Designed miniproteins, single chains, continued (3). Designs and how they scored, part 27

Each design is a single chain, and the fold is of that chain. pLDDT is the mean over its residues in the fold that is shown.

## One batch from the design tools (miniprotein)

Design m8969
Fold by ESMFold2-Fast:
Structure m8969 (fold): chain A 91 residues (1-91)
Amino acid sequence: LSKEEKIELLEKAIEYAQKGIEAAEAGDLEKAIEYLKKAAELAEKAGDEAGAKAARKAIEAAEAGDLEEAILYATLAIAANAASLTALKKE
């Protein structure tokens, strides 16, 4: 993947993780899981293992009905993706 392709994937991963948080806050666990799965896949394709791992933890929490834990891990996934994105944009 080019640097530009990785940037696009990370930006989309952040977007889907944010949508996952919004769905979780609305109590829509099915949509939260759907968005978080997309976030994890995009982060993994971008090479952001930390972001992908956090998103997968958010999925596990959402599947267990633990909304607070799902939002926490989704937020950590966004932080990891944002850090990777910042590093790529500087280089």
Scores: mean pLDDT 87

Design m8970
Fold by ESMFold2-Fast:
Structure m8970 (fold): chain A 78 residues (1-78)
Amino acid sequence: MKEEEERIREEAERALAEIPKVPASEFSPSEGSQLMRRILEKGRAVEFALESFRIVKEEKDPEEAKKKILELAREYAE
């Protein structure tokens, strides 16, 4: 279903845009950019973005969301 694929891409792109806002304060810029580059290189950016989006929705506490997204980023980067 083409519209479903478009929705998944849109959600992933929006979630990915939110990731730098949440985990950025926990990593130096060089570390954050390296993790994101590795995730993109592995072709798992969409999966990562969707899982990060779910974390943000479930954890409305920004500090807890940051920690979970950071753990997720390291898993997807390695």
Scores: mean pLDDT 65

Design m8971
Fold by ESMFold2-Fast:
Structure m8971 (fold): chain A 61 residues (1-61)
Amino acid sequence: MVDVEALIEWMEEVARHTGDPRVREATARLREAAARGASVEELLAIATDFWREHYPEFYAR
């Protein structure tokens, strides 16, 4: 199930646990885009591109 709010909440938790400023910035951008009414497709693309670029091991298995 694609739940954008759950995805953003999960990324906020990852940012808190890892302390990675890149994750925090990506989460803030997703929050801002969602607040402006960005589509689910746009939000998923932003999140997926970030994770594939910075955490490829997480998706490359």
Scores: mean pLDDT 74

Design m8972
Fold by ESMFold2-Fast:
Structure m8972 (fold): chain A 93 residues (1-93)
Amino acid sequence: MEEIKKLVEEARKALEEARKRPPQPLTSDDVARGVATVLELVGLEIEYSDNPEVVEAIKELRDIALEAMRLGNKEALDKVSEAVRKIREILEK
């Protein structure tokens, strides 16, 4: 759980840093990857629905991803995508 909380916090920090910069347009590839990341987060929320701490962390990452897409923030999207990958590795152990 500590590792998952750290990943959520890193994604949140990326979003906060990005809010200090002017918004940049996302490429179609960035948008497609963002959508895929959100769908994967929804899948994880369903798969681990019996673990409320995991569900809460996934919901926070989904909110960060959606806000990053709305603001055109590639760095925050990249951090969420990386967090999803690492969370899968943690939960498979």
Scores: mean pLDDT 79

Design m8973
Fold by ESMFold2-Fast:
Structure m8973 (fold): chain A 89 residues (1-89)
Amino acid sequence: EIEELRKKLLEKIGRVIRLIGEILDLEREIERLKEKLKEAEEKGDKETAEKLREEIKRKEEEIERLKEEIKRLLKEIDELSKKLDELKG
């Protein structure tokens, strides 16, 4: 039972690390898109600017979904950690 709980804890930690990586990748993409948006706005390219705003919005919404998933996983990790502490090392 203790070994099973440790395995589940490590699996959830691994998922959190992967999701953090995905958020960092999306944040870098958003920064690049924001620079492109600035250039499009300066050039008066309204069509490109609107497309870039929509893409940024979608990626920001994706980050929020990933953050909610991390929040749920961290709660589960805390619960598993407490159970492990109760069962002895």
Scores: mean pLDDT 87

Design m8974
Fold by ESMFold2-Fast:
Structure m8974 (fold): chain A 61 residues (1-61)
Amino acid sequence: SPEEEFKKLFEEQKKAYLRAVESYLAGNPERDTPEQRAAYEAAVERGARLIAESEVQEKLA
C-alpha cells in the first residue's frame, strides 16, 4: 500500500541522513551542540518525509 511504502522509504531515508549527520559531526565536533543536534534531527525528519512523499507520489503517477 502507499502507506506501507511511505513508512519503508521514510525510515530508510531517515537512517541514511542520520548516518550522514553523525559522520559530519564526528569530523566537526565543534558543531556538535544540543541546539545543532536538534536542528539537524528536525531537518533530517523534514527531508526524509519530503523524499518519501515524492517517491510514493511518483509511483502512483
Scores: mean pLDDT 81

Design m8975
Fold by ESMFold2-Fast:
Structure m8975 (fold): chain A 76 residues (1-76)
Amino acid sequence: MDKIVLAEIEWSDYRKKNPDDPYGNAKKAVDLFEKAGVERDDIISILKNSSKQYRAAGDLKTAEAYDKVIKELEKS
């Protein structure tokens, strides 16, 4: 199985188990995709796309938590 597909499945499972921790969910995405060999800029793009979708759906708290993780990555 593709490592990136496995990372996406594990991230989906983690989010389902931790629905009230959007910051931790975004941080888990970073960890999983880095271990799968995804480049930092591509991880940032994944999180930016997710943040935009959450914001469009009216989930501002999740969008803001994802934006915080994006800013932390951009400073690294």
Scores: mean pLDDT 84

Design m8976
Fold by ESMFold2-Fast:
Structure m8976 (fold): chain A 83 residues (1-83)
Amino acid sequence: MKEIEEKLKEIKELFEELKKAVEEGDLEKAKELLEKLEEKIEEALELLEEEEDEEEKKRLELELGILLGLARIMLGVLELENK
């Protein structure tokens, strides 16, 4: 649980940096941050496999999925604007 909490903090910080890069129109930085965010989410999902609380596991998996989806949408919009 404590290890997953640390990963969630890292994911949140990366997401905020990604939002700033998107606001600034920095496509290269946004792509790099999304890649890092995806890696940290994969690490968090691996930690969730060891979670004994099935309800908590499902909730966190859903939250991580929503966050990743939102990040990908933001990058996709930025890519369309920079073509």
Scores: mean pLDDT 81

Design m8977
Fold by ESMFold2-Fast:
Structure m8977 (fold): chain A 73 residues (1-73)
Amino acid sequence: GLIETLKRIAESFKQAYEDALARGDEKAANLAKEGSKTAEEMRQAVENGDYEKAAELRKKLEKISTELNKILR
């Protein structure tokens, strides 16, 4: 379900954060940390039935993912 997907997304960003720190990539680390927090906030919004907030957080998460992917290319 959506909650399980958001948990996996948050975990993936947390792993990306640790990997970025190991490489000394502070910009990637900051984006990955923000992604993990945004995914967790989106999960909480979904659990609370706040689908408007969840939609806003989804857009933020997509922007973070796009920016992180540009750095990692």
Scores: mean pLDDT 85

Design m8978
Fold by ESMFold2-Fast:
Structure m8978 (fold): chain A 57 residues (1-57)
Amino acid sequence: SLEELIEELKELFGEHRSFAELKERLQEKYNLSDEKATEVARLIAQGKFEEAAELIL
């Protein structure tokens, strides 16, 4: 669900050491393109977890 995905993204954000690591983990876990993983990581870095989750779905 969207809510479960938002919580997963919050956990990943809490565990990351850099923007690059966050992007790489998102790309691997959700099988995203480079462009999409970059946009999702950018939204997460801004605290926009719902918008980030919507891009993955």
Scores: mean pLDDT 84

Design m8979
Fold by ESMFold2-Fast:
Structure m8979 (fold): chain A 92 residues (1-92)
Amino acid sequence: SAAALAAAQAALKATEDEAGKRAKESQEQNREALKEAERNRALAAQDPSIAKELMAQAAERMRKVLEENTKKAKESMKALEDAKRALAEVYA
């Protein structure tokens, strides 16, 4: 039906817009994590007694950011695949 086609097209567009928004958020999180790692490296160079702790903190944050961004990317890919499949089914 025309209503089903319009709904599937709107859903795909909304899914594409959300995927783009999440990608920008992930880029920002990566940028902030890199800034923290750079700051911690500079501080570690000034005081070796805290170097291990600062580097461990930066590594843990980078790990968490990578894990979360990987999860978000997989979810966005699945949502896009599902929306494209729904649109294809309306044409069948």
Scores: mean pLDDT 86

Design m8980
Fold by ESMFold2-Fast:
Structure m8980 (fold): chain A 86 residues (1-86)
Amino acid sequence: ELEEEIKELEKEIEELEKELKKLVEENKDNPEVRKLALETEEELGLYDIKIGVAKIAGDKEAELKALKEKIEVLKKAIEKLKELKK
């Protein structure tokens, strides 16, 4: 069921977004963290547009693909932030 997979991915995104926000807030005085946060926000915005377009078109496969790509962006950003804070 594609609707169920979409909901699971949306939940994963919410969890990753909370982790990213916490890492950025804890390290906001680091200029490298601020730069990475801005770049990540811009990239995430692009995927939010892709997800929205897929929803309007009723293209659930494109929506799933965009959600998975957004998850990858979030995971990479979190990994880079963890490297920067050490």
Scores: mean pLDDT 84

Design m8981
Fold by ESMFold2-Fast:
Structure m8981 (fold): chain A 69 residues (1-69)
Amino acid sequence: LTEREGVDLSDPAAFDRVVEAVLATARAQGVPQERLDAAREAVERHRDDPALGLNEMFEILGWLPPAAP
């Protein structure tokens, strides 16, 4: 069975859930599809470093505040 380790960004299932949640939130906030596509591409480019991929995604979406609205 899969060990309980909280959110493991190296776990494809957990990482995918985070990425989809972020993109869904951004879409709900009216972020253009082109920026959503760019954010997803950044995550895919950095799949060997999921944390870096998420950081690039937040930059592309215009986020990166300590507390996202």
Scores: mean pLDDT 70

Design m8982
Fold by ESMFold2-Fast:
Structure m8982 (fold): chain A 60 residues (1-60)
Amino acid sequence: SVGESAATILRKMGERAGVPQEKIDEAAAAILAAPPSDEAIGQTMAEQARKLGLRVEPEA
């Protein structure tokens, strides 16, 4: 699902940035708990990435 894909991407980004695993797991859980719409999942992913100190920008 889109939510599972978004959670996987966030996990990889957090791991690369050296974010503690507990914070990565919390952020991924928030994405998986988001409403099952591409818009809501994308918004939640961006918000969680920001919380982890990751910069999320529009695709160039």
Scores: mean pLDDT 73

Design m8983
Fold by ESMFold2-Fast:
Structure m8983 (fold): chain A 111 residues (1-111)
Amino acid sequence: DLDEIRRRRQEAYELALAAGLDRNAASVAAMLAGLADLSPEEAVEEVRRLLTSGPEERARLLEELKKRIKERQLKIIKEARPNMTPEQEKQAEEIAEDIAEEYVRLMERRL
């Protein structure tokens, strides 16, 4: 699965460049493909939406991406750590939230 994630990230990056996006925007497409489980085409389209959106719509899209990244990261943590206690589940949710927040900030800075 790690090899599939790597391939999908690379395909998203190359597709973004082929679509005329710069390297910073292409790196955001690669991050979305890996972190949000988007296809290369979906990742490129999402970056285009972020770049062409007004401030209110852009903020909404970033919040939706944050939620998607959090949900995916939480799923990965839960699959790696079955039979968590309620305290461990809360900690996993906090970790997933922190990961999502940091990557959304990185993406916003690159766009």
Scores: mean pLDDT 86

Design m8984
Fold by ESMFold2-Fast:
Structure m8984 (fold): chain A 62 residues (1-62)
Amino acid sequence: MTDQLKQQADDLIKQGDQLEKQGKYDEAAKLYQQAAQLYGQSGDMDKAMEAIKKSSQALKKS
């Protein structure tokens, strides 16, 4: 269960990174926020914080 949430969050981070590469910063930020929630649910607070940081950085570029 926990490992499945981490895998889903990792996939969302990868999709967000691709959207950033395309200049779609607002969409990337949303995916990073979803990843942060999934990492939080899995108990991975360090990765949740990293995802929040990525979301904030993407929003600044929007």
Scores: mean pLDDT 84

Design m8985
Fold by ESMFold2-Fast:
Structure m8985 (fold): chain A 66 residues (1-66)
Amino acid sequence: EGDKLLKETLEIYNEMSEKAKEELKENAGKIGTDSLENLIEAIKKVKTEPEKKKKLIEILEKIIKE
């Protein structure tokens, strides 16, 4: 369930390049991470690795629906 989705999210994040991780960290710092919606907005602003970005957004949207 949610723990499985969180594990998949972490696995994708760990496979991302350092550049993509830094972009996400910078965007998260500007938007905040107090909600899953804010995290999704931070991820949307990442320019690198569009395929992994799309997968992360899809998983997080599934978590929000719970």
Scores: mean pLDDT 75

Design m8986
Fold by ESMFold2-Fast:
Structure m8986 (fold): chain A 68 residues (1-68)
Amino acid sequence: LSKEEIARLFLEADTNGDGKVTREELEAVAKARGITDPATIDRIFEEVDKDGDGYIDFKEFVDYVTSP
């Protein structure tokens, strides 16, 4: 997955526009896009959710996309 594809998944999963995405929301959108590998979802969540609170907020997402 490219960072641009991950960016699209995040924006699509944030359905209420509050800048927070749960793992379940991200997984649902990823599956709709044909990304069904659980390891890919786990990797994205672990790399982006640095707080370990079960949410990816907009700041964590931007930090991930703009800096490897």
Scores: mean pLDDT 71

Design m8987
Fold by ESMFold2-Fast:
Structure m8987 (fold): chain A 68 residues (1-68)
Amino acid sequence: GAVEQLRRLAAELSLDPDYSVTMVGDNTITITSKGTPQKLIALALKVMGDYPDLTVTVSGETLTITAK
């Protein structure tokens, strides 16, 4: 389900030192990049393409991903 996809994605991104991943409640993660803003935008587009059951929002320097 979408929550299991989100948890797996959070675990995989947490292994990348360029990303800071935080769980917000049971169905949402927030991601900040230590790299360029372009890296965060590229990640957002990739997640939107690969995980259609997840909602992706970019706000400033933060990416928010929510399971439906």
Scores: mean pLDDT 80

Design m8988
Fold by ESMFold2-Fast:
Structure m8988 (fold): chain A 113 residues (1-113)
Amino acid sequence: ELLEKAYEAAVEAVRDLVEGTRDEIKKNLKKIIKEDYRFETRYLSEDEVEVRARFEIEGYDKKDGNKVKFTLEVEARARVTEEGKAIVDMRVRFRYEKDGKVYEAEGERRWEV
């Protein structure tokens, strides 16, 4: 079923992004103070599913010992078009805080499953 394929692709993309990002951040931390992960899915209609994830981690940087906080937010929508195409739209936002400085970026990607 096309919607289920799009849903599975969205879940895998969100999971892989969160796990990959988590692993990279953890490599640069000597001590973890706090870690939180939330994952939600919601059917919006018979042809559309929303997948949301939020990952937050606080720790001490290995290089300089400064406290850092990282937040990753991912929202994906899996849908089937009227033409019978399975599409995933994904939006990513990240925030990195260190020594009172905040660095933010966001990106969007769409692909056919």
Scores: mean pLDDT 86

Design m8989
Fold by ESMFold2-Fast:
Structure m8989 (fold): chain A 68 residues (1-68)
Amino acid sequence: SLDERISALLREMAALGVSPAQIAAAVGMALNGASREEIVAWLEGQGLSRERAERAARLALEIAELLA
């Protein structure tokens, strides 16, 4: 189901060390049209490594696409 896919993506973001507040912010940025590069830069500013920020940004964009 759509809900199960979203839940799986949210769990994958949490596994990257992204806090619930950071997940909500990153998904919110994506829903408001932020680019992948903007979300990556924000997550790096939050203390994530480049690799984890890129993976988390991709997941946030996938969640936003499913919610749109």
Scores: mean pLDDT 88

Design m8990
Fold by ESMFold2-Fast:
Structure m8990 (fold): chain A 88 residues (1-88)
Amino acid sequence: MALHRYVGTLTLEAPVGVEPAEAEVLLRPDAQPQAVRFELERREETPEKNIFVWRVEVDALGPLEGVRIVGSDGSEGRGELAAPEPLP
């Protein structure tokens, strides 16, 4: 199985006062992550909600389902990864 790089954006929209608690890569049973990177790109506070945006980069053997983030109140954000790029 060839090593591929997956890149995507993960967004959590949560009520005011909720903070991100846990980030997770969703793998298929035959997939093996080699490297995972989450970078917070933006945090926006509005009167109604907070918005958190991360850049996600995953190097993996095998296919990924996506990415997930859980807020401190149990709210969930999901992101999809772009088509994988083969690594040399």
Scores: mean pLDDT 73

Design m8991
Fold by ESMFold2-Fast:
Structure m8991 (fold): chain A 60 residues (1-60)
Amino acid sequence: MKEKIKEALLEVGLDPETAEELVRLLEEGTPLEDIAGRVAGLVGREKAARLYKRLEEILA
């Protein structure tokens, strides 16, 4: 699961350090919606929306 989440974050254009930080936040119980909001600020809303759907698939 962690590996798939990290891959999804990298696919939307986040650097490895940022992807690892966001995986850590998810492990600590940060809501998926908050992670998607942070990603939207970094790579834009379209990529963040695709990531959100991908993460929902991984977490289902």
Scores: mean pLDDT 79

Design m8992
Fold by ESMFold2-Fast:
Structure m8992 (fold): chain A 56 residues (1-56)
Amino acid sequence: MLLSSEEVEKRLKDITEELNKKREQGAKLTPSEAKVAEMEADKEKEERLKEIREQL
């Protein structure tokens, strides 16, 4: 497995920070773009966690 628990958390944190930053900028841009980025990050998080659970 290429992902470690620590790596997954770091990745999610980085994505969350990017989303928070974009959310602040999204006030100027379209809300749909911010929402799409959030959905993509959430999907990636679930996918990574699923892989970890599958390894149990």
Scores: mean pLDDT 67

Design m8993
Fold by ESMFold2-Fast:
Structure m8993 (fold): chain A 71 residues (1-71)
Amino acid sequence: EKTRRLVTLLRALVLASQGKEGDMTLREAAEYWGKELGLSKEEIERALDEVIRATGAKPDDPVKRVPVSAF
């Protein structure tokens, strides 16, 4: 459940970050919000891997540059 919540939150952040300035990477967003949700590092990596697999993005890509159409 918490891992799914992080994936949903990352999707929402990607959508909200389109056309905005910022340098927060996908990994940084996953680690920050995963910690807030009380996830372990392994659960955060699992959620990040799911987003990467769905979008084709890299962990170091800025959230604002992650492809929205892939969700």
Scores: mean pLDDT 74

Design m8994
Fold by ESMFold2-Fast:
Structure m8994 (fold): chain A 91 residues (1-91)
Amino acid sequence: SSLEELLEEEEKLREKMLKKVEERLKKEEEEAKKRQEELKKKIEEKRKEMEEKGLPEKEIKKAVLDIEIDEGMRLIERGVELAIEINKELK
């Protein structure tokens, strides 16, 4: 094989590996956007439910904050899991 052919094969392998990492990151970004939309809907639904029950605004705000904290914790856990998986694959 010529040096040119060897360099082309090496480049193709690098492109394949980079594409896999990029696809995984894009998938996580898309899932993050979906989670943000779902969180917004969940907050809106919870507010409406509590307002219909005549609960005071302070209790509604606390319930919304609790939902936001729970989601934040889930995002941190997912980020840690993703980092572990990437490190295992790339080694």
Scores: mean pLDDT 80

Design m8995
Fold by ESMFold2-Fast:
Formats: sequence, structure tokens, C-alpha cells
Structure m8995 (fold): chain A 58 residues (1-58)
Amino acid sequence: DIAELRARLRELEARFRELAAQMARASPEQAKRLGAEAQKVLDEAMRLRAEIEALEAA
């Protein structure tokens, strides 16, 4: 269900924004760890967006 995928994407986008806000206030060491987590969330969001686009095109 494409609606479920869109809901999941919205959750990932919210998580990414929260991590970005934490990174802005973090030490350099903490920012590295938070950056790695943010990258994982971004990669998942990009994959999910591609799935949504493929389903919409089909």
C-alpha cells in the first residue's frame, strides 16, 4: 500500500530533522555519530522514495 510507504517516509523525514537539530548542538565527536545515524536514515528515505515513485509509475 503506497499510503503506508508514504507514512513511513514521513516518519524518516521527521527523524532526519531531529538528528540534524541534535548535530547542530553537538560536540564534534557526537556530531560524527549523529551524522552516521542521519546518513542511514537518509539512505532509507531515498530508497523508500524510489519505491514510491516506481509504484506510482507502474
Scores: mean pLDDT 84

Design m8996
Fold by ESMFold2-Fast:
Structure m8996 (fold): chain A 66 residues (1-66)
Amino acid sequence: SMKEKKKKELEEKLYEAYRNGQPFEARRIVSEALKNKEFSVDELTEIERKALEKAMEDLRAQAEAA
C-alpha cells in the first residue's frame, strides 16, 4: 500500500513537470527516486513513460480546443 501511494505521487509529479514543459525537472524527480531506491530502474521507466504519455495527450487536447 505504501509503495502504491509513492508510485501515484511520483507519477503525478512527473505528469505536472511534463505538463508544465519542464523535462529537466522531470529528470530531477526520477534521479531523486533512484537515489532513494524507492523503485527499480524498470519501474521508474514505466512510471515516467505513463506520465509523459498522459501529459502529451492532455497537451494535444488543449491545443485542439484553442
Scores: mean pLDDT 81

Design m8997
Fold by ESMFold2-Fast:
Structure m8997 (fold): chain A 99 residues (1-99)
Amino acid sequence: GEAYAALFLQMAGDVDEAIKLAEEAIKKNPSADVYTALGTIYRSQGKYEESIKYYQESIKLDPNNSTSYKNLGKSLEKLGKKEEAKKYYEIAEKLEKEK
């Protein structure tokens, strides 16, 4: 899907193309996975506040996506918000244990 394609482009060093692909995917069919991919791309660029916004959009679309909560926690840790990060990690762990 577009989320995986965007992450692949980012890992290959094509960051601008990755962002463009993800933004175009959101316009066509917004999904939690695409927002999570954007968050991950921005976090990889050291843009932690922007990454948090995209992970929050992912959670709004899919409140049961454990990956989005885990990634939100990682970005919060990078900003020194360890207490907030812990809360999101606990949500992610709970979701991973449920079917």
Scores: mean pLDDT 84

Design m8998
Fold by ESMFold2-Fast:
Structure m8998 (fold): chain A 66 residues (1-66)
Amino acid sequence: GREELMKEIEELERKARLAVVQQDYDTAIAYLEKAIELYEKLGDKESVERLRRGIEQVRELKKQLG
């Protein structure tokens, strides 16, 4: 249900943050893309937009620092 999906999303976002700290930007983007798919299933358009902006920020970090 929704609660189980939210728990999976929280774990994916946590793993994405850890991957960014480790400069594993492609892995971070992959976790964020999976979280977007789950938010789309929930109909949470605001969170989808937020995570899409997050991916663009990670892509920019990869260009500047990776």
Scores: mean pLDDT 88

Design m8999
Fold by ESMFold2-Fast:
Order: structure tokens, then sequence, then C-alpha cells
Structure m8999 (fold): chain A 140 residues (1-140)
């Protein structure tokens, strides 16, 4: 019963997130975490907390919650999100490291290849950027 309520809070948080109501979404994700002992639901709630904080420009908080999600479940999507947060902070070396981790889990991710291209381009490494953009194009 508590796990079903936790799932309902997670769904409500997602709906609020899509409406741009990030503070309210965060509140519901935290309520889901208070009720759930399920590893997958907790990992998902942490990832969604990270997304909400990232959309508020709170990159340090976003990184913290993405790291908590990874402690429970390693997914390519969370590694991509962690990379994006570091990239938004201008920490391109860390962003590249996490996008590479995303590719280790999801080797056919056009998104991860595109993200690597953007990170290398932002570093001024245009040869590497081109290489990864071409790999992303092959997967479209």
Amino acid sequence: LDEELAKNYLRTGRWLYLEGKYDEAIEYYQKALELSTDKELRAQAYDELGNAYENQGKYDEAIKYYEKALELLETGGVYDNLGNAYENQGKYDKAIEYYQKALEISPNSARAYRNLGEAYENQGNFEKAKEYYEKAEELL
C-alpha cells in the first residue's frame, strides 16, 4: 500500500515537473522517497529530483541526486544527466567522463555521442567533436 502511494507521488511529481512546477515536483519526489524501500523507485525518484534541480539551475544539488540514483542503479540515462549537469557548470572533462560511462552501458546511444561532440566542441577540440557527431549521425 505504501509502495503504491509512493508510485502515485512519483507520478504526481512528474506531472508537476512537466508543468514547470519544479518546487512542487521536488516535494512529491521527496514524499515518494519517504514511503518507498523499492530500489528501482528510489533510484528513479533521485534521478527526477536531479532533473528538477537542474532545471532550476541548481547544478550542485542535481549532481548530488544523480549520484544517489547511480548508487542504487547504474543507467546510461543517469550518466548522461550527470554529464549534462557538469557541462552546464563548464566542467567539460567531467562531462566527457560521464558521457563515456553512459556509452559503456548504452553503446548505441546517439544522444550520448551527440553530447560528447558538444562537450569536445565546447573544449575547442573540433577533431574529437566531429568524430562523435559523425557517430551520432550513423545511429539516427
Scores: mean pLDDT 89

Design m9000
Fold by ESMFold2-Fast:
Structure m9000 (fold): chain A 120 residues (1-120)
Amino acid sequence: EEPIAWAEFEFPLTPEALDRAGQATAPVVAEWQRALERGASDDEIALFVTRLAAAMAKGYAEAGEEVTVRIRFRKPLSDETVEEMVKILKELREFAKGKVKVEIESADPETLEKLREAVK
């Protein structure tokens, strides 16, 4: 079946960038494994994909690389989930200081508009 959410990255592949991305994503992966064991919702899956994408982008930005990340969602998301995702994306933007470009795609126009406001 098609994934609920996924992320794509455009960046130079370096050992330093991979190491930093791996370190940044490790805590999020651990939380995700626990969430799957308890039966994660579509909203929780979208939120974890957003957290993983943000952590990876932070790692690449710390390595000095310019990164484009595209995050796509196929399911409508609750307002609470969208607000948490907006918070994550704003924190990423502030941390990256222009080194990370975020592109959002969603099948739900309302979710797309709210998320795009966070990344412009």
Scores: mean pLDDT 71

Design m9001
Fold by ESMFold2-Fast:
Structure m9001 (fold): chain A 104 residues (1-104)
Amino acid sequence: AARDEAIARLNEIIDRAVNLAYENLLKKGYSKEEADAKALNIRILLQSLVRDAVAKVDAGELTDEDIELYVEAFRDILSPYLPQEEVDRLAEEVRKALEELKAA
């Protein structure tokens, strides 16, 4: 239901963010092997944030302050790989999905 839809949306945002980071790494002259390795690391880090947020909502402990910390961590992970405007857009989508997760 609403919880599963919010998690699916977070995973979709991660897929888009990782794909954009991968494309930008290739444009910067990284090899396919280096870009694949960096993209995998980004995915692992972003997925760890989603798992942590899901664990907090399941415990009834997800706060608005937690959402801000997850959004900031998401920005920090992506900032080396994406233009600031793209990071800001993706971060706002993550905020909305986390607010939907909290409301579920």
Scores: mean pLDDT 89

Design m9002
Fold by ESMFold2-Fast:
Structure m9002 (fold): chain A 79 residues (1-79)
Amino acid sequence: SLYEKAREELDKLLEEVRQRMKEDIAAGKDFTEVVREAGRELFEKLWEIAEKYGLTKEQRDALMDEAAARFRELVEELR
C-alpha cells in the first residue's frame, strides 16, 4: 500500500537523521541544537513524504505520531 511505502521512507529517513545527529555530536555541536535541527528536518521531509504518497489526514497523523515516538527514542539513545 502507499501507506506502507511511506513507512519504509520514514525508516530510511530516521536512519539518515540518526547518522547526521551522530556526526554533529562528534563534531562538537550542542546537543539541544542538534536535536532541534534534526527534528525540524525530519518533520519537514516527512510532510513531503505524506504529500508524495497522497496519504489521508488519518494516515498522515498516524505516520507523524510514529515518527515523533521513534525520534524521542533516538534522542534518548544518543543522550
Scores: mean pLDDT 89

Design m9003
Fold by ESMFold2-Fast:
Structure m9003 (fold): chain A 59 residues (1-59)
Amino acid sequence: GEEERREELYREALELARQLPSRSVSLTAIHELERAREEGASIEELERMKRSLEAVLAQ
């Protein structure tokens, strides 16, 4: 369902955030993802966050 998809996106985005080369940037991204999950972020918002992290890591 939608909740399973949200959990999947959150997990995938967290894995990307952990791969960021700067510890401070990684921790900030993880905190933002945790906050988004707690605030009930939409699938669209989680997909945007994931795309942003993928773009940074593709550099």
Scores: mean pLDDT 82

Design m9004
Fold by ESMFold2-Fast:
Structure m9004 (fold): chain A 90 residues (1-90)
Amino acid sequence: GAVEALEGIKELAKRIAESTDPNQVASLAAAAGILATEAIMQGADEELVRKIFEKVLKAADAVLQGNRSEAQKYAEEAIKLAEEGIERLK
């Protein structure tokens, strides 16, 4: 359901921040986009999910630029927003 999709996005955000492989980062970001769509279809707030995915994309971009600190920051922001989305579904 929506909770499982948001939990999946949290895990993907962590993996993106830890990745050094541009192809892996692109694949993880694409997977996060699929889960974002699933979360919305399963009843998650569209505006919140859009903000979560924006932070995931910023984390991915930071990794591609070699900026590990910014990647970790954006991944943490995505995780926090996803946790807020999960709480809203309880």
Scores: mean pLDDT 89

